Designed miniproteins, single chains, continued (5). Designs and how they scored, part 95

Each design is a single chain, and the fold is of that chain. pLDDT is the mean over its residues in the fold that is shown.

## One batch from the design tools (miniprotein)

Design m19304
Fold by ESMFold2-Fast:
Formats: sequence, structure tokens, C-alpha cells
Structure m19304 (fold): chain A 91 residues (1-91)
Amino acid sequence: LDRVTVRARNLGDEDLRASSVTLSWVDADGEVREATSPADVLLRAGEETTVTVDVPSDMGLKVGDAVGLLGTGADGRTASASGVVVSVEPV
């Protein structure tokens, strides 16, 4: 398991308090991968936020990789963000 920290910008017009986040990326084989993690993160409209997600090891995700992030609130509202990986740490 790797702990991945991403710096992501909320592309929407609304603030969202995310209770979970889904990270999406394209791996070395060209396949779309996703990892969902519980979270407690405020995604402010148009602002950058750092978000930490635990992902399976050996997924090939590395610092500088482009990622998508989907935050989901407890009420089922979602916010889309795009970002980059800023750290990867084994856990």
C-alpha cells in the first residue's frame, strides 16, 4: 500500500466537504486505474487543495503524474478536480 499525496484544483463553482475521494490515473500499461479512500477534505471552488489517498502498491504512480480526483460529499454531491502527484510513501 502506498500513501499518495496529490495537489488538486477543484474545477467546479461550489465548495464541497468530501467524505470520500476517488483518484484516477492511467497506468504504465495504458489502463485507467481508480482508488477510493475515506476522506474529510474541504474542496473549495477554484482553489488548490492537497489530498492524501492510499493506493495499492505496484500501480506505477509516481511524483509528477497527472491525476483526476472526484470528491463525494455525505449527501451524494460530487466535485471534480485535476491535479498532480506530489509525494508517494510506502505504508
Scores: mean pLDDT 78

Design m19305
Fold by ESMFold2-Fast:
Structure m19305 (fold): chain A 105 residues (1-105)
Amino acid sequence: TRERILELLEEGIRLAREIIERSRDDPELVAAAERLLATLEESRRAVEERAPAEEIKLLVGRGAALAGEIAALARARGDEETRALAERVAALLTESLRLVLEAEA
């Protein structure tokens, strides 16, 4: 479970970096994507350091909310590719949250 969560977070980090690169001409999108990247890096560190499940859930939840914000901004810009990347990050974080909840049971 922990290894799988780390894999999902690493993929999310990769996608967040891709969003930053693609959105370089949109400062608002870049700022949102940078907040997402920072949150995902914090989430990965929390999982690596075996932080309490409540802390991991909070960080993953924040990441999912930020991914949703990026998807909405990309939609408003007509940037379907960035929107799809942000939606993929949200899906990875939803799966990460499910795995954290299962590990608590």
Scores: mean pLDDT 87

Design m19306
Fold by ESMFold2-Fast:
Structure m19306 (fold): chain A 74 residues (1-74)
Amino acid sequence: MKKKIEELKKIIKELEKLDPEIAKTLEEALKHRLEGDMEGASRKLVETYELAKKSKNPEVKELALRGIELIGEL
């Protein structure tokens, strides 16, 4: 768990440099997940995915999808 959270924080920091909106949505998903709000986490993960799909930057897509996967594994 702790190792995945550390990797998630690094992904969010990289995303913040490339796409701050997607980074914030993924960070909110992580916050909801850690608080035990599964419904809130799921909503934010869907929002992150939809924003990532619209991105023309492949690095943003890869980072967002990895972050979504890691939160789902927590």
Scores: mean pLDDT 84

Design m19307
Fold by ESMFold2-Fast:
Structure m19307 (fold): chain A 72 residues (1-72)
Amino acid sequence: MKEELLAAMDAFLASHADRVPADLLAELRAVYERIIDIYAANKDKSVEEQEKALEPETARLSELLRRIQAAL
């Protein structure tokens, strides 16, 4: 699953490479991979525990998306 999810993300990022700075796309991919890893590490836990574990990366993702929007 991780390889499949990352391949889908890589395809999505490639479709935006002409409009978004490469450093921001690389950071988005890194955040996405960390989110996948956190989900995998917490898959046997409650939804509340999974959401709590994801809070730092979700906040980072929101800030990164704001930066990407500002760059467009």
Scores: mean pLDDT 78

Design m19308
Fold by ESMFold2-Fast:
Structure m19308 (fold): chain A 123 residues (1-123)
Amino acid sequence: SKDKLDQLLQGVEELDSLLESGKISESEAAEQLGKLLESLDPRAAELLEKAKTLKPKNVAAAVLILLASPEEVPLDVLLNFAKTGNASEHPELAEIHLQVYFQVGEEKLGKLTKLVELYLDSQ
């Protein structure tokens, strides 16, 4: 939903600012991202946790699709998208991804990607 996306993006901007100012560590930023996602949708936190094993490249995009989707998308489908970046078997995911890309923009997606990578590298 738009409200969940807006809350995520606000939290991402705050965490990025705290991390850049040195007020929090990379491990603290990762922990707070996990808590933020759990509060928005427990399935988003579960997606991130499952992604730790494979460290797929499109995890941030998969999280945004999960939060934006009006219907529940199975986590295995989102994990496959995170790994391949390919939505050819699920064209509705490609449409949602494109819509979210235009709503979020390159800079905010970059900040989310950085925080997601810190989370995937956390223990």
Scores: mean pLDDT 83

Design m19309
Fold by ESMFold2-Fast:
Structure m19309 (fold): chain A 73 residues (1-73)
Amino acid sequence: MRRLTPEDREKLLSQHIVKVRKEDLDVLGLGASPVDAVSGRPLTSEEVYLSTKSGFGFGSEEDVEEWLKTDPA
């Protein structure tokens, strides 16, 4: 886990999928309580994954992998 700075936000936004702390979602300009794009449930984990390309959040790496299966490109 890493604490985000404004500088780190720019780096993470350039990537497809990044791992961040839930509290750092506000630094990325995302909602305080996003939902998991795979399960549709609120993200409650201390760490979350973000697709910077789509803006979707995921509660686990496994959920990220499931989402990637729907986009073979």
Scores: mean pLDDT 63

Design m19310
Fold by ESMFold2-Fast:
Structure m19310 (fold): chain A 66 residues (1-66)
Amino acid sequence: ARAELSEEELLERLAARAKADTPGNLAQAQALARRLQTVYGVSPEEIRERLLALGVPEEAVDRVLA
């Protein structure tokens, strides 16, 4: 079984949580964004562009990357 999340799987989970836009989902989205930056070296700018491409509202992306 695939236990580790890939960069793409983390981005998909991040987008889903950001779209839900509840306090609990926002906290988890922020944690996933931090993991993408620290473990995978994804820039905040790249995360922003990819989340927008996945249909996340700009305001939700701004909250996730704050």
Scores: mean pLDDT 78

Design m19311
Fold by ESMFold2-Fast:
Structure m19311 (fold): chain A 70 residues (1-70)
Amino acid sequence: SDAEARELADKALAAARAGDLAAAREHLRKVLEVGSPVVATGAAMALLALAVELDDDRLTDMVLEALRES
């Protein structure tokens, strides 16, 4: 459901802020699997914006790879 996908998106963002790239990747992949295109796009864009703020190329690469695999 979109409600479940939004909760997973919040967990992905929290993990990314904490520097836990593995947890962020797991949560994002689940958002892409169960979320609507709107929720999935929102989560990916929020993570990409966070990656820019953190200057974290690994976070950027993870998000783009997850999107390509979807």
Scores: mean pLDDT 84

Design m19312
Fold by ESMFold2-Fast:
Structure m19312 (fold): chain A 94 residues (1-94)
Amino acid sequence: MPSLEELYESVKKWFEENKDKMTEEAAKLAEEALEILEKYLKGEISKEEAIRRLTEILRQLVQMANASTDAEEKHQYLLLAIAVQEAINALKRE
């Protein structure tokens, strides 16, 4: 599995390539997730705090996916949810 740094760079690259195709809400949640990971990598927040904040973003992404009636929009929320879940799993690796 990729490192947390590799996941951060992968998600950042994906976001830059797809931000013009995203809803405003999806883009905001992606930016918030990237900011949390960046703060953690810089040592500004604890692992526990990063997991807590990312878990909240994950819940919002799943809720938005369930509320969406557009297939492309739903797919974007689910892809972001998977990426956030992988980041949480990387942080939880003991």
Scores: mean pLDDT 80

Design m19313
Fold by ESMFold2-Fast:
Structure m19313 (fold): chain A 62 residues (1-62)
Amino acid sequence: AQAEADAQRAADAHGASLAPVVKKTNEAIKLLEAGATEEEIQARLGLPADVIRSLKGLLDEV
């Protein structure tokens, strides 16, 4: 009974299934470059600590 929700979700998932994750990732990178702590980024964006640590590592490798 979710055919209407599935149609809307399919359109959004194809065009935006990764867009929310990419947006949060970009904001986490900006915060890391601004000198924000991993704990503050986790509290603001709700990203897991391991994801934030991975992003920090990628920034250090560049």
Scores: mean pLDDT 68

Design m19314
Fold by ESMFold2-Fast:
Structure m19314 (fold): chain A 56 residues (1-56)
Amino acid sequence: SMPELSEEVREVAREVAEKLREIGAVVDRGIAAGREAAARFGREAGRRALLEGLAA
């Protein structure tokens, strides 16, 4: 085995682990944003339905 190759492999493994943690954080933020957007859409749809009902 070559020491340089072994060290290179360890560096790549660390980099991959770091990127996987970053991806996890991005996914979690995306899910939270999606839930917030859905809630906002639901509130707007409800408000519009109420206003239309009052106009009838």
Scores: mean pLDDT 76

Design m19315
Fold by ESMFold2-Fast:
Structure m19315 (fold): chain A 85 residues (1-85)
Amino acid sequence: SSMKEKLQEEARKLVEEAEKLAKEALGHIGAGDIATARELVERARELVERAEKLAKEADAPQEILDRIKRVRKGIEELERMAEEL
């Protein structure tokens, strides 16, 4: 279905943006800019949650689902780091 293909591509783009925001957040944590890091982590969480809903709706390949799972775990770790500082 062309619709499922479009939803899978949208999910992939959302995951890619969430990964980018998570990497930026880690950099800000390392620099002691915890306020900015928290904002980036929250944005990444919103994107990965949306990506997961779209990926499940579109029966996305396991590679996309695994990528979403890795990003969610990374976000949880970043949230823990930001709370400890």
Scores: mean pLDDT 87

Design m19316
Fold by ESMFold2-Fast:
Structure m19316 (fold): chain A 90 residues (1-90)
Amino acid sequence: MPLLEAGVSIATGKPTKITLVLPDSPEQQKEIERYRSKGVDPTLVPADPETLALERQVLEAQKRGDYKTVLRLQDELDARKEALVRRHQE
């Protein structure tokens, strides 16, 4: 008997723990600082060359106005970042 089916709001989730993948960008540094200012010390995982290459490809596609490619590559980038976070937790 299901208590509450899949699709529960992330807002009802409990964790205070935030994990971020570090690209070499000032925008990401500001985000890290913002979390720290709120009393949350995020777990920082360094981006690997594949993750950095995907981020570069997303930016290049965005500059070209190829939003279909941006959406696809962004999805791959998010999956890659999740995998890096999972590996770091091992």
Scores: mean pLDDT 64

Design m19317
Fold by ESMFold2-Fast:
Structure m19317 (fold): chain A 66 residues (1-66)
Amino acid sequence: MEEKREAEIEELSRRDRELTANKDKEAVRALLKESTEAISYMLTKAVDAAIEKEKERLKELEELLE
């Protein structure tokens, strides 16, 4: 019983140390995952419209800048 708890506590302590050392990295990873999932979901719902719009916008922007 206690041995399993000690193993779990050690695992949590190890992860806590990793989070403390890589706090910014983990925060960036979490934000990236959330942003990627949100964008993927939106694109999946309106992939055709989004792609068409982005292509037109990029083409207009390129011609405007040149």
Scores: mean pLDDT 69

Design m19318
Fold by ESMFold2-Fast:
Structure m19318 (fold): chain A 85 residues (1-85)
Amino acid sequence: APSPEEARRMLLGELIEFVESLVLNTGKDLDELIERLEEAARLAVPLMSPETIQALIDELRALAEAFPEHREELERVIRILEELA
């Protein structure tokens, strides 16, 4: 099993790739990226404080308000984090 540090790094990496793909329209498969992010979140979220998870959700909500064209995909990720918290 990954360490808490490794699990958090995996989640951060998947979040960065997902946000980059949305904002830069890289043509990557968003469903595949969300699935990989969900897998990383299942490992990382149980090892994170509720305050850290809420701060991340708040940042993603702010991003959804700034980029309403990507709101649906961002809300899918927020739901994953909320369900695992």
Scores: mean pLDDT 82

Design m19319
Fold by ESMFold2-Fast:
Structure m19319 (fold): chain A 64 residues (1-64)
Amino acid sequence: AAEAARAAAEELVRKATEDVARATENMLKQSEELGRRAEEVGKQEVSDLQAEQDARVAAIEAAA
C-alpha cells in the first residue's frame, strides 16, 4: 500500500541524513589532521633545506 511505501521512504531518508551528517563530521576531522600533517612536513622540509644550504656554504667558504 502507498502508506507502507511512504513509511519505508521516510526511514531511508532519515538514515541517509544521519549517514551524511557522519560523513561531514569525518571530513572535518580529516581536514584538521591534514592541516597538522602539512605543518610537520613543512618543518621537515625547512630542516632539510637548512642542512643542504649549510653544506653549500661550507663548500663556498672552503673555496674562498
Scores: mean pLDDT 80

Design m19320
Fold by ESMFold2-Fast:
Structure m19320 (fold): chain A 83 residues (1-83)
Amino acid sequence: MAAEKFREAAEAAKNGDVDTAIQLLDEALRTAEKELSDEDAGVFAIAVAIAKNLLRQGKYDEAAELLSRLAERVEKLINERKK
């Protein structure tokens, strides 16, 4: 589930594990592309790019906050589509 991978990426970001966070983000985005519409997946792709930039700048708390919000948004979108 994409939301779970975004949460795992947020935890890696909080720990300063940039390489693991980026790998988890790439996996989360690929999973989200399968679970979401092309339009929603495009929005998440932009947000993932922003998160990667924050991680590269050493802004781990800001990256983790963004990733946690992405996890919540993915869960909401998937739940709305299942109903």
Scores: mean pLDDT 79

Design m19321
Fold by ESMFold2-Fast:
Order: sequence, then C-alpha cells, then structure tokens
Structure m19321 (fold): chain A 74 residues (1-74)
Amino acid sequence: GPLPEVPEEAIENLRKAIRALDAGDIDTAKEYVEKAKEIAPDNPILRAFIEMLAGIAKANGDTEAAEAIREVLE
C-alpha cells in the first residue's frame, strides 16, 4: 500500500499510553508515547495516531496531557 506499516511494538506502547491517560498518569503516558516514536520516528501513521491521542486528551479537558503528548512530536 502507499502508507508504511506501523510496527506492533509501537502500537503496544500507544495502548499503554492510553491506559496511563485513563488512569490520569500523564508522565507515564508521555514516556510510552516517546517509546512508540523511538520505535518508528518518521512513521506518518504513528504520528497521526499520536496527534489524535493529544486531540482526545484536549477534548476531555486535559490540556496538560495534550501538550505533553504534542511535545513528543517535536
């Protein structure tokens, strides 16, 4: 296909980040997002998933979590 595949290990780290956010643990969530990006640093699909996660955090009123996640993309 025209888009690269996201490594399963990166997806598993995003799942752990989502669980940490659900628990209110922003620091742990940021660590798992950083691990996912380290596995696939230039993967555009992974970047889109991380941006969606930051958007969901912001929509839930958690601006601090949204900013922490977005910092990983820089």
Scores: mean pLDDT 82

Design m19322
Fold by ESMFold2-Fast:
Structure m19322 (fold): chain A 81 residues (1-81)
Amino acid sequence: EDKVLKPSPLLLELLKKVGVEKEELTESEIKIALLDYVVKEKLIKDDGTIDLSGTLLGEITGKDTVTLEELFETVLSKSEE
């Protein structure tokens, strides 16, 4: 069962860019929003990694390159604060 999480201010800014204006989201809603952002911005490389350099998502994660799985784990771990 998904718990409702309060995203960081930077994550809320990213969520607004994909049309989500909620202050509290479930883990599933956050994962869907992250995937939507990555797909819309075409951040997935041909090797299957995600280029976050110069993006708001890079600021949130503190990483320039991640896998999709690592992205979900990193963002969700920071959303409980």
Scores: mean pLDDT 76

Design m19323
Fold by ESMFold2-Fast:
Structure m19323 (fold): chain A 75 residues (1-75)
Amino acid sequence: MQEEIDEEVSLALGLIVVGIGKATNDPEGAFEWAEANKDRFAHPAEVYRNIAELARSFGKEELAQRAEKLADELA
């Protein structure tokens, strides 16, 4: 039960950080929060890929490349 609950929380945290980044137009903040909390994500590689897409949507290619590199290293 705790393992299942922890996985659900970790999935929710990843979705929340990307969602906040979209709503606030702050992909850097989303990336920094993900870096501080990457051990809490069930799928950290996927979180970073989503942050990379968010960064590109705001024209932040350097941040997008950093996030993609981390996603590839965690996959």
Scores: mean pLDDT 73

Design m19324
Fold by ESMFold2-Fast:
Structure m19324 (fold): chain A 70 residues (1-70)
Amino acid sequence: SSQEEALAAFRERVEEILARFEKGELSAEEAAERILEERTELIEKYPELQSEVDAIMDEAAERLEELLLQ
């Protein structure tokens, strides 16, 4: 479905942003801003994906926090 494709694309975009942060190509603030922007766009188009998006956001926040605390 279009929703499944959109969710998969969102997960891929989040992973790409986190990888760029880990490589030093983005600051933590820039990475967080880009992820929040992607979340906002997806939820606005597919509000029914809220719970799945929140799960991905929680995972991304945990990974970003681990990298920042190191």
Scores: mean pLDDT 84

Design m19325
Fold by ESMFold2-Fast:
Structure m19325 (fold): chain A 61 residues (1-61)
Amino acid sequence: PSREDLFANALLFAKGGDFEAALQAVPLMTEAEAAELRAIAEAAGDKAAVERIDRKPTVPD
């Protein structure tokens, strides 16, 4: 699958509250991708997911 398809799947998992599956779907995220997942995790009140996203290495867009 394309990178866009992988991130689209990650967004679906994250919106469903499955941040573990979301992070597994995109092993290496851009800063924009990480920021989008982080915003969803913060809106969900999932502090553990926010910490996992913050610990994940990112690359510039």
Scores: mean pLDDT 78

Design m19326
Fold by ESMFold2-Fast:
Structure m19326 (fold): chain A 67 residues (1-67)
Amino acid sequence: MEEEIREMEKKLKEIAAKIPNDEDRQALLAYYLKKVMEMVGYDGLSEESRKFIEENYEKGKEIFEKA
């Protein structure tokens, strides 16, 4: 799990470095946060944070998968 999170973080940083706009980087971050939470079983986020993830997850997933 810790190794998987580290590998995902490394890939995320590589993708983020290639993204010129902050909006797409924010979407990518939302995807990463949701995946890390699923992997560790953590569900202690505020409603605001959950809403941010819900609104940006699909866009972030598309960015991550296209890379």
Scores: mean pLDDT 76

Design m19327
Fold by ESMFold2-Fast:
Structure m19327 (fold): chain A 85 residues (1-85)
Amino acid sequence: MLEEQIEKELEEVRKTRSEEEVEAAEKMGYALLAKYLLEKGAPMEEVVEYAKKAGVEASLEDSKEELMKRLEEQVRKLAAEMEAR
């Protein structure tokens, strides 16, 4: 029953916050993570997965420079959207 109460409390909190706000925050997190992984030379498969979760079109055939530019553009767009509260 404790787990059910925690889930209900979380649902109550989510009702008071816009789904768009939560989605924007998650996309920002994934974009920053994908950018960090790309800079550290992580496997492209991992970078592409997080880039897609950030709402960025990414392919294993993309160059590091092209994917980095798309991630930076997405971070700037999301930051602007979050500032426009």
Scores: mean pLDDT 73

Design m19328
Fold by ESMFold2-Fast:
Structure m19328 (fold): chain A 87 residues (1-87)
Amino acid sequence: MTRDQWIAMMNRSVQNIQNSRTDDDVMHRSRGLVSVVRMISTTLSPDDQERVRRMVDDFRRRSRTSTWQQRQDLTTDFVNQVNNIVR
């Protein structure tokens, strides 16, 4: 898959998370989002890969102590940060 295809998948994943109505659905989709972001990171420079890795670590840490509604907000912020790197 191309970088553009991974970015499109990431942005669609955020929409699906925002439309989720249960904690289990948000958790499952958030794990999928992280996997897609990791695939995007393989197309970046080593410095940007390290930035994305730190962002993923922060997102995972914050998600662990968050409600499912807070996780929806966290996924939006996370994806906006990734989009700023990959533009």
Scores: mean pLDDT 82

Design m19329
Fold by ESMFold2-Fast:
Structure m19329 (fold): chain A 61 residues (1-61)
Amino acid sequence: GLTAAAKAAVILGASGRVEEGVAVARAEGNDDAVRAAQYAGKGDFETASAYGRRASEAGGA
């Protein structure tokens, strides 16, 4: 599943709080989560979901 940081970044981006979502993702060092937050903030949820998935794969097993 999504990491807590990646999930928070996407939710913040989708809620119009893109800068906060990007800050959370950058603090975790997760560039895919940064992209997910940015695309969610633009309303591109398909692209945001793709980056969110990559973010979760980078931190997981």
Scores: mean pLDDT 72

Design m19330
Fold by ESMFold2-Fast:
Structure m19330 (fold): chain A 89 residues (1-89)
Amino acid sequence: KPLEEALKLGEEGQKLFDEGNYVEGFRKFIEAAELFYKSGDKEFAIRVLEYAARKARDVAEKYKDTNPQLAEEMRRLAEEAERLLEKIK
C-alpha cells in the first residue's frame, strides 16, 4: 500500500505540473519520493527527486522574466530536491 500511495502521489504531481500548478505538483513529487524512500525503494526515490529537480529548474528558467516570484520559488524547491538527492545517493 505505501508503494501504491507513493505512485499515486507521483501521478498527481505530474498532473498538477501539466496543469501549470508547479509548486503543488513539486510538493507531490517530494512526498512521493519520501514515501518511496521510507518504503525501502531507494531507486524510485532517487528517480523521482531527479525528475522533480529537473522540472523545477526548467520552470524557473522559463518564467525568470515573466514571473520572477514563481521562478525564485521553483529554484528554491529544485535546490531542496537536490539536497535530498545528495543525502540519499
Scores: mean pLDDT 85

Design m19331
Fold by ESMFold2-Fast:
Order: sequence, then structure tokens, then C-alpha cells
Structure m19331 (fold): chain A 81 residues (1-81)
Amino acid sequence: SPLDQERKARARRAMQDMFDFTKKYTPDEAEKVLQLKKKGASSGIVMGALLDGYSKASEVKEKLQKEKEEKERLLRELEES
């Protein structure tokens, strides 16, 4: 049905977005996902690796965001002094 095709397209976009995010913050984890696909791993194994990589990428992004906010705070203190 058209709704099933739209749902499948949305799922593909979501998975691609997760992969791109993982590649940006944890490229080694993204490479692991690609290697599993190359070796013919099941969709479940590939999805599990993507979810694991995405989780690690989210932790890296949070750390970088906190470091950026701290740097911006210090710069504001210097400008207000």
C-alpha cells in the first residue's frame, strides 16, 4: 500500500540519518556497521551495530557540546571583564 511504502521510506531515512550521525561523531563505529554489511550479516545484527554506534555517537556529541558551552562561557567572562 502507499502507506507501507511511505513508512518504509521514512524508516530508511531515519536509518541513514542515524548512520550519518554515527559517522560524524564515531567514524570507527560507522565503519564497523559497513563491515558487517559487507560480510553479509543479518539485518538484525546490522541494526544492532547501528544502534550501538548511534548511542556512542550521542555520548560524544554531548561531551563536545558541554566542552563548547564551557569554552563560550569562559570567552563571555573574558569579554565582560
Scores: mean pLDDT 85

Design m19332
Fold by ESMFold2-Fast:
Structure m19332 (fold): chain A 57 residues (1-57)
Amino acid sequence: SELVAVTVTATAATGEEAAAKARAQADKIASQSLSSSPIGPVKVEGTTATTSLLVVR
């Protein structure tokens, strides 16, 4: 097992939808990992959202 930082970026018609997509993708990655921890809040810039998490795989 190793600890890896993963960054998820999502784009949608609105920043709110992009944030929801980024969170959903991060949750999916977390569910496929042995353990996970978020790194800070979801960042929204226009129609693009970015979130990062630490995962153990």
Scores: mean pLDDT 81

Design m19333
Fold by ESMFold2-Fast:
Structure m19333 (fold): chain A 70 residues (1-70)
Amino acid sequence: SAEEKAIIDEFINGLPEELQEEFRKIWEESKDLEEFFEKARELIYSSDLSVTEKVGMLLRLIGTELELEL
């Protein structure tokens, strides 16, 4: 939905610029929100980010899931 897309766009726009395009591709390729969040977690785990940055992103992802009632 447009509301779900707006919430996801807000999440993605808050990420490092280098990861934003990969997260947008995951969003476009995912069949549902659950698949998007699973792939998003995998991308964060596989990224060349510090442990602190990864934890911060995972917490933000959890907050986004809660906002979307997942």
Scores: mean pLDDT 81

Design m19334
Fold by ESMFold2-Fast:
Structure m19334 (fold): chain A 81 residues (1-81)
Amino acid sequence: KVEELVEKIRKERSPEVQALIYAALAGLGVELPDEVLEFIGEVTGRPVEELREEIKKAREELEKIEKEGKLDLLAPSLKLP
């Protein structure tokens, strides 16, 4: 399903929109091929190595958030004066 989605995005979207969609998928911890990361880096002007490290951190953070419960992150915001 991911490969079919990538093919459709490639055919129907501008490069800038493709980069935004791929960046969103990476932020959700989806594993992207190196060529897609290079494409995002070229469009956004960011180094690929930095993008790879951020994706790894995002995946780890999402696992921690799900394990500890999303309410723990929202509770401090609700307690603001």
Scores: mean pLDDT 61

Design m19335
Fold by ESMFold2-Fast:
Structure m19335 (fold): chain A 112 residues (1-112)
Amino acid sequence: SISLPADIAQYVVPRGDVSSLSPLTLTDLLVGAMMGELGKIYISTDPAKKAEAEARLQRLLDTVRRIMSPEVAQLVLEAVERIKEALENKDFEKAEEIRDELLAQLRELFDR
């Protein structure tokens, strides 16, 4: 049974039994949440909205380090840095490619 932190629970459909979520589903939700915050950081023109998104992204990354295996956490953290570089260059197609690559790699790990 996995107890989700409040910062992650807000990205999950409210359920009485979050322990029923597969590790793959939880990871998909975490990656989606991180992509949402990255979009706000690099697309928003509001400094306050950017600062809030940066704080939320840091909490999501800290949660990944805490609840995921070291192998999964490392893969996610490295992909986020690559996505940041793509978004800084306004290469949205490359950012989506890196996200899809990450999700495929995670599916392979959870299929073992």
Scores: mean pLDDT 74

Design m19336
Fold by ESMFold2-Fast:
Structure m19336 (fold): chain A 97 residues (1-97)
Amino acid sequence: SEIKKNLEKFSEALKKAGEEIEKKDPSKKKLSEGMKQASEFAKQGKDNIENSFRGAENMLNSDPIGRKLGDLVAKGRKNVKTDGIDDVIKEIEEFAK
């Protein structure tokens, strides 16, 4: 259940970051959509997270800001099994501000 809690925290952080970015700049709606997709795949759990995030990462890479978000998404999925996920969540939240 610890991994599940980490995935839920990561999922919520991704969704909120996308919403915050879109609120500041409506032209970034595609980045918000990519983050929402990454959030949904994070909810699906550990066993399919690596494969599911590739589609979201490709969507984010269409924009220079999105490329940074894609890197943070990739960093997060690699750290959902560790305490390092909390640092990644903080980076995502601070970047979205």
Scores: mean pLDDT 72

Design m19337
Fold by ESMFold2-Fast:
Structure m19337 (fold): chain A 101 residues (1-101)
Amino acid sequence: MTLRQQVAAWISQFSEAQRDILLKTLKKTKEKVSTLSDPVKMREVIGEAFIQIAKEIEKQQGPLTPAQRKALDQLTGILTMFSLMGDGEEVLQMVIDILEE
């Protein structure tokens, strides 16, 4: 399984409304990340974005299911890991591209 296929599988756990929240927040996050060269700051910005996504989804749609919580945790983990490797912006764009499909 490719990373793109795995990310698509995680995204498939979310409803259309939840994916819209993900897409809007992650697009803003990418604009911020694109201005950063420090992997620690990139990781902090991405981590904060996913905390905000979870809060906004729960506010609008009610509590996340266990599958949705796991998917959100996996997306957070992969994006923060790739940010430390210098590939955070590329992987974040891949997630955005999948959400726009």
Scores: mean pLDDT 84

Design m19338
Fold by ESMFold2-Fast:
Structure m19338 (fold): chain A 64 residues (1-64)
Amino acid sequence: MEELKELAKRIGIPLELLEKIAELAKDSSKIGEKAKLLEEIATLVLGKPITTSELGREANDLLA
């Protein structure tokens, strides 16, 4: 678990998100949870609350 804490600190992701990623890696059927994980990661990376729909719009704006 200490390794996960260090990794989370380096990436800038809470330990809880890394634990969710590890859990989802064991179950490919959890599509809804994968979408929520993407929203949480995008919120941390972009520094604001964001939905998958809004993430798609921002990606389009960045590519334009």
Scores: mean pLDDT 58

Design m19339
Fold by ESMFold2-Fast:
Structure m19339 (fold): chain A 83 residues (1-83)
Amino acid sequence: AEKEVEEAKKAAEKAGKDPEPVKEALETTRDVLLAQGYPQEVVDKAVSEGAKAGKEAAEKGESAEEAADIAGTTAWRTAQELA
């Protein structure tokens, strides 16, 4: 999960985008999922998938805000599918 988040930040920086929104969205989603009682393994996989989606969105030229929304939404959906 942490490596994928780092790669998403680097992709955003190379595209001239702010990397922080994607990181904040993923950290917020992780905290919410843990607070709702999702298992650590599910949360880690969800954050990893969200980071990959955010990286892909940034590379395709989406805004930092849109990449963050895609990352958070993908992480949330992945957690729901695994639980």
Scores: mean pLDDT 76

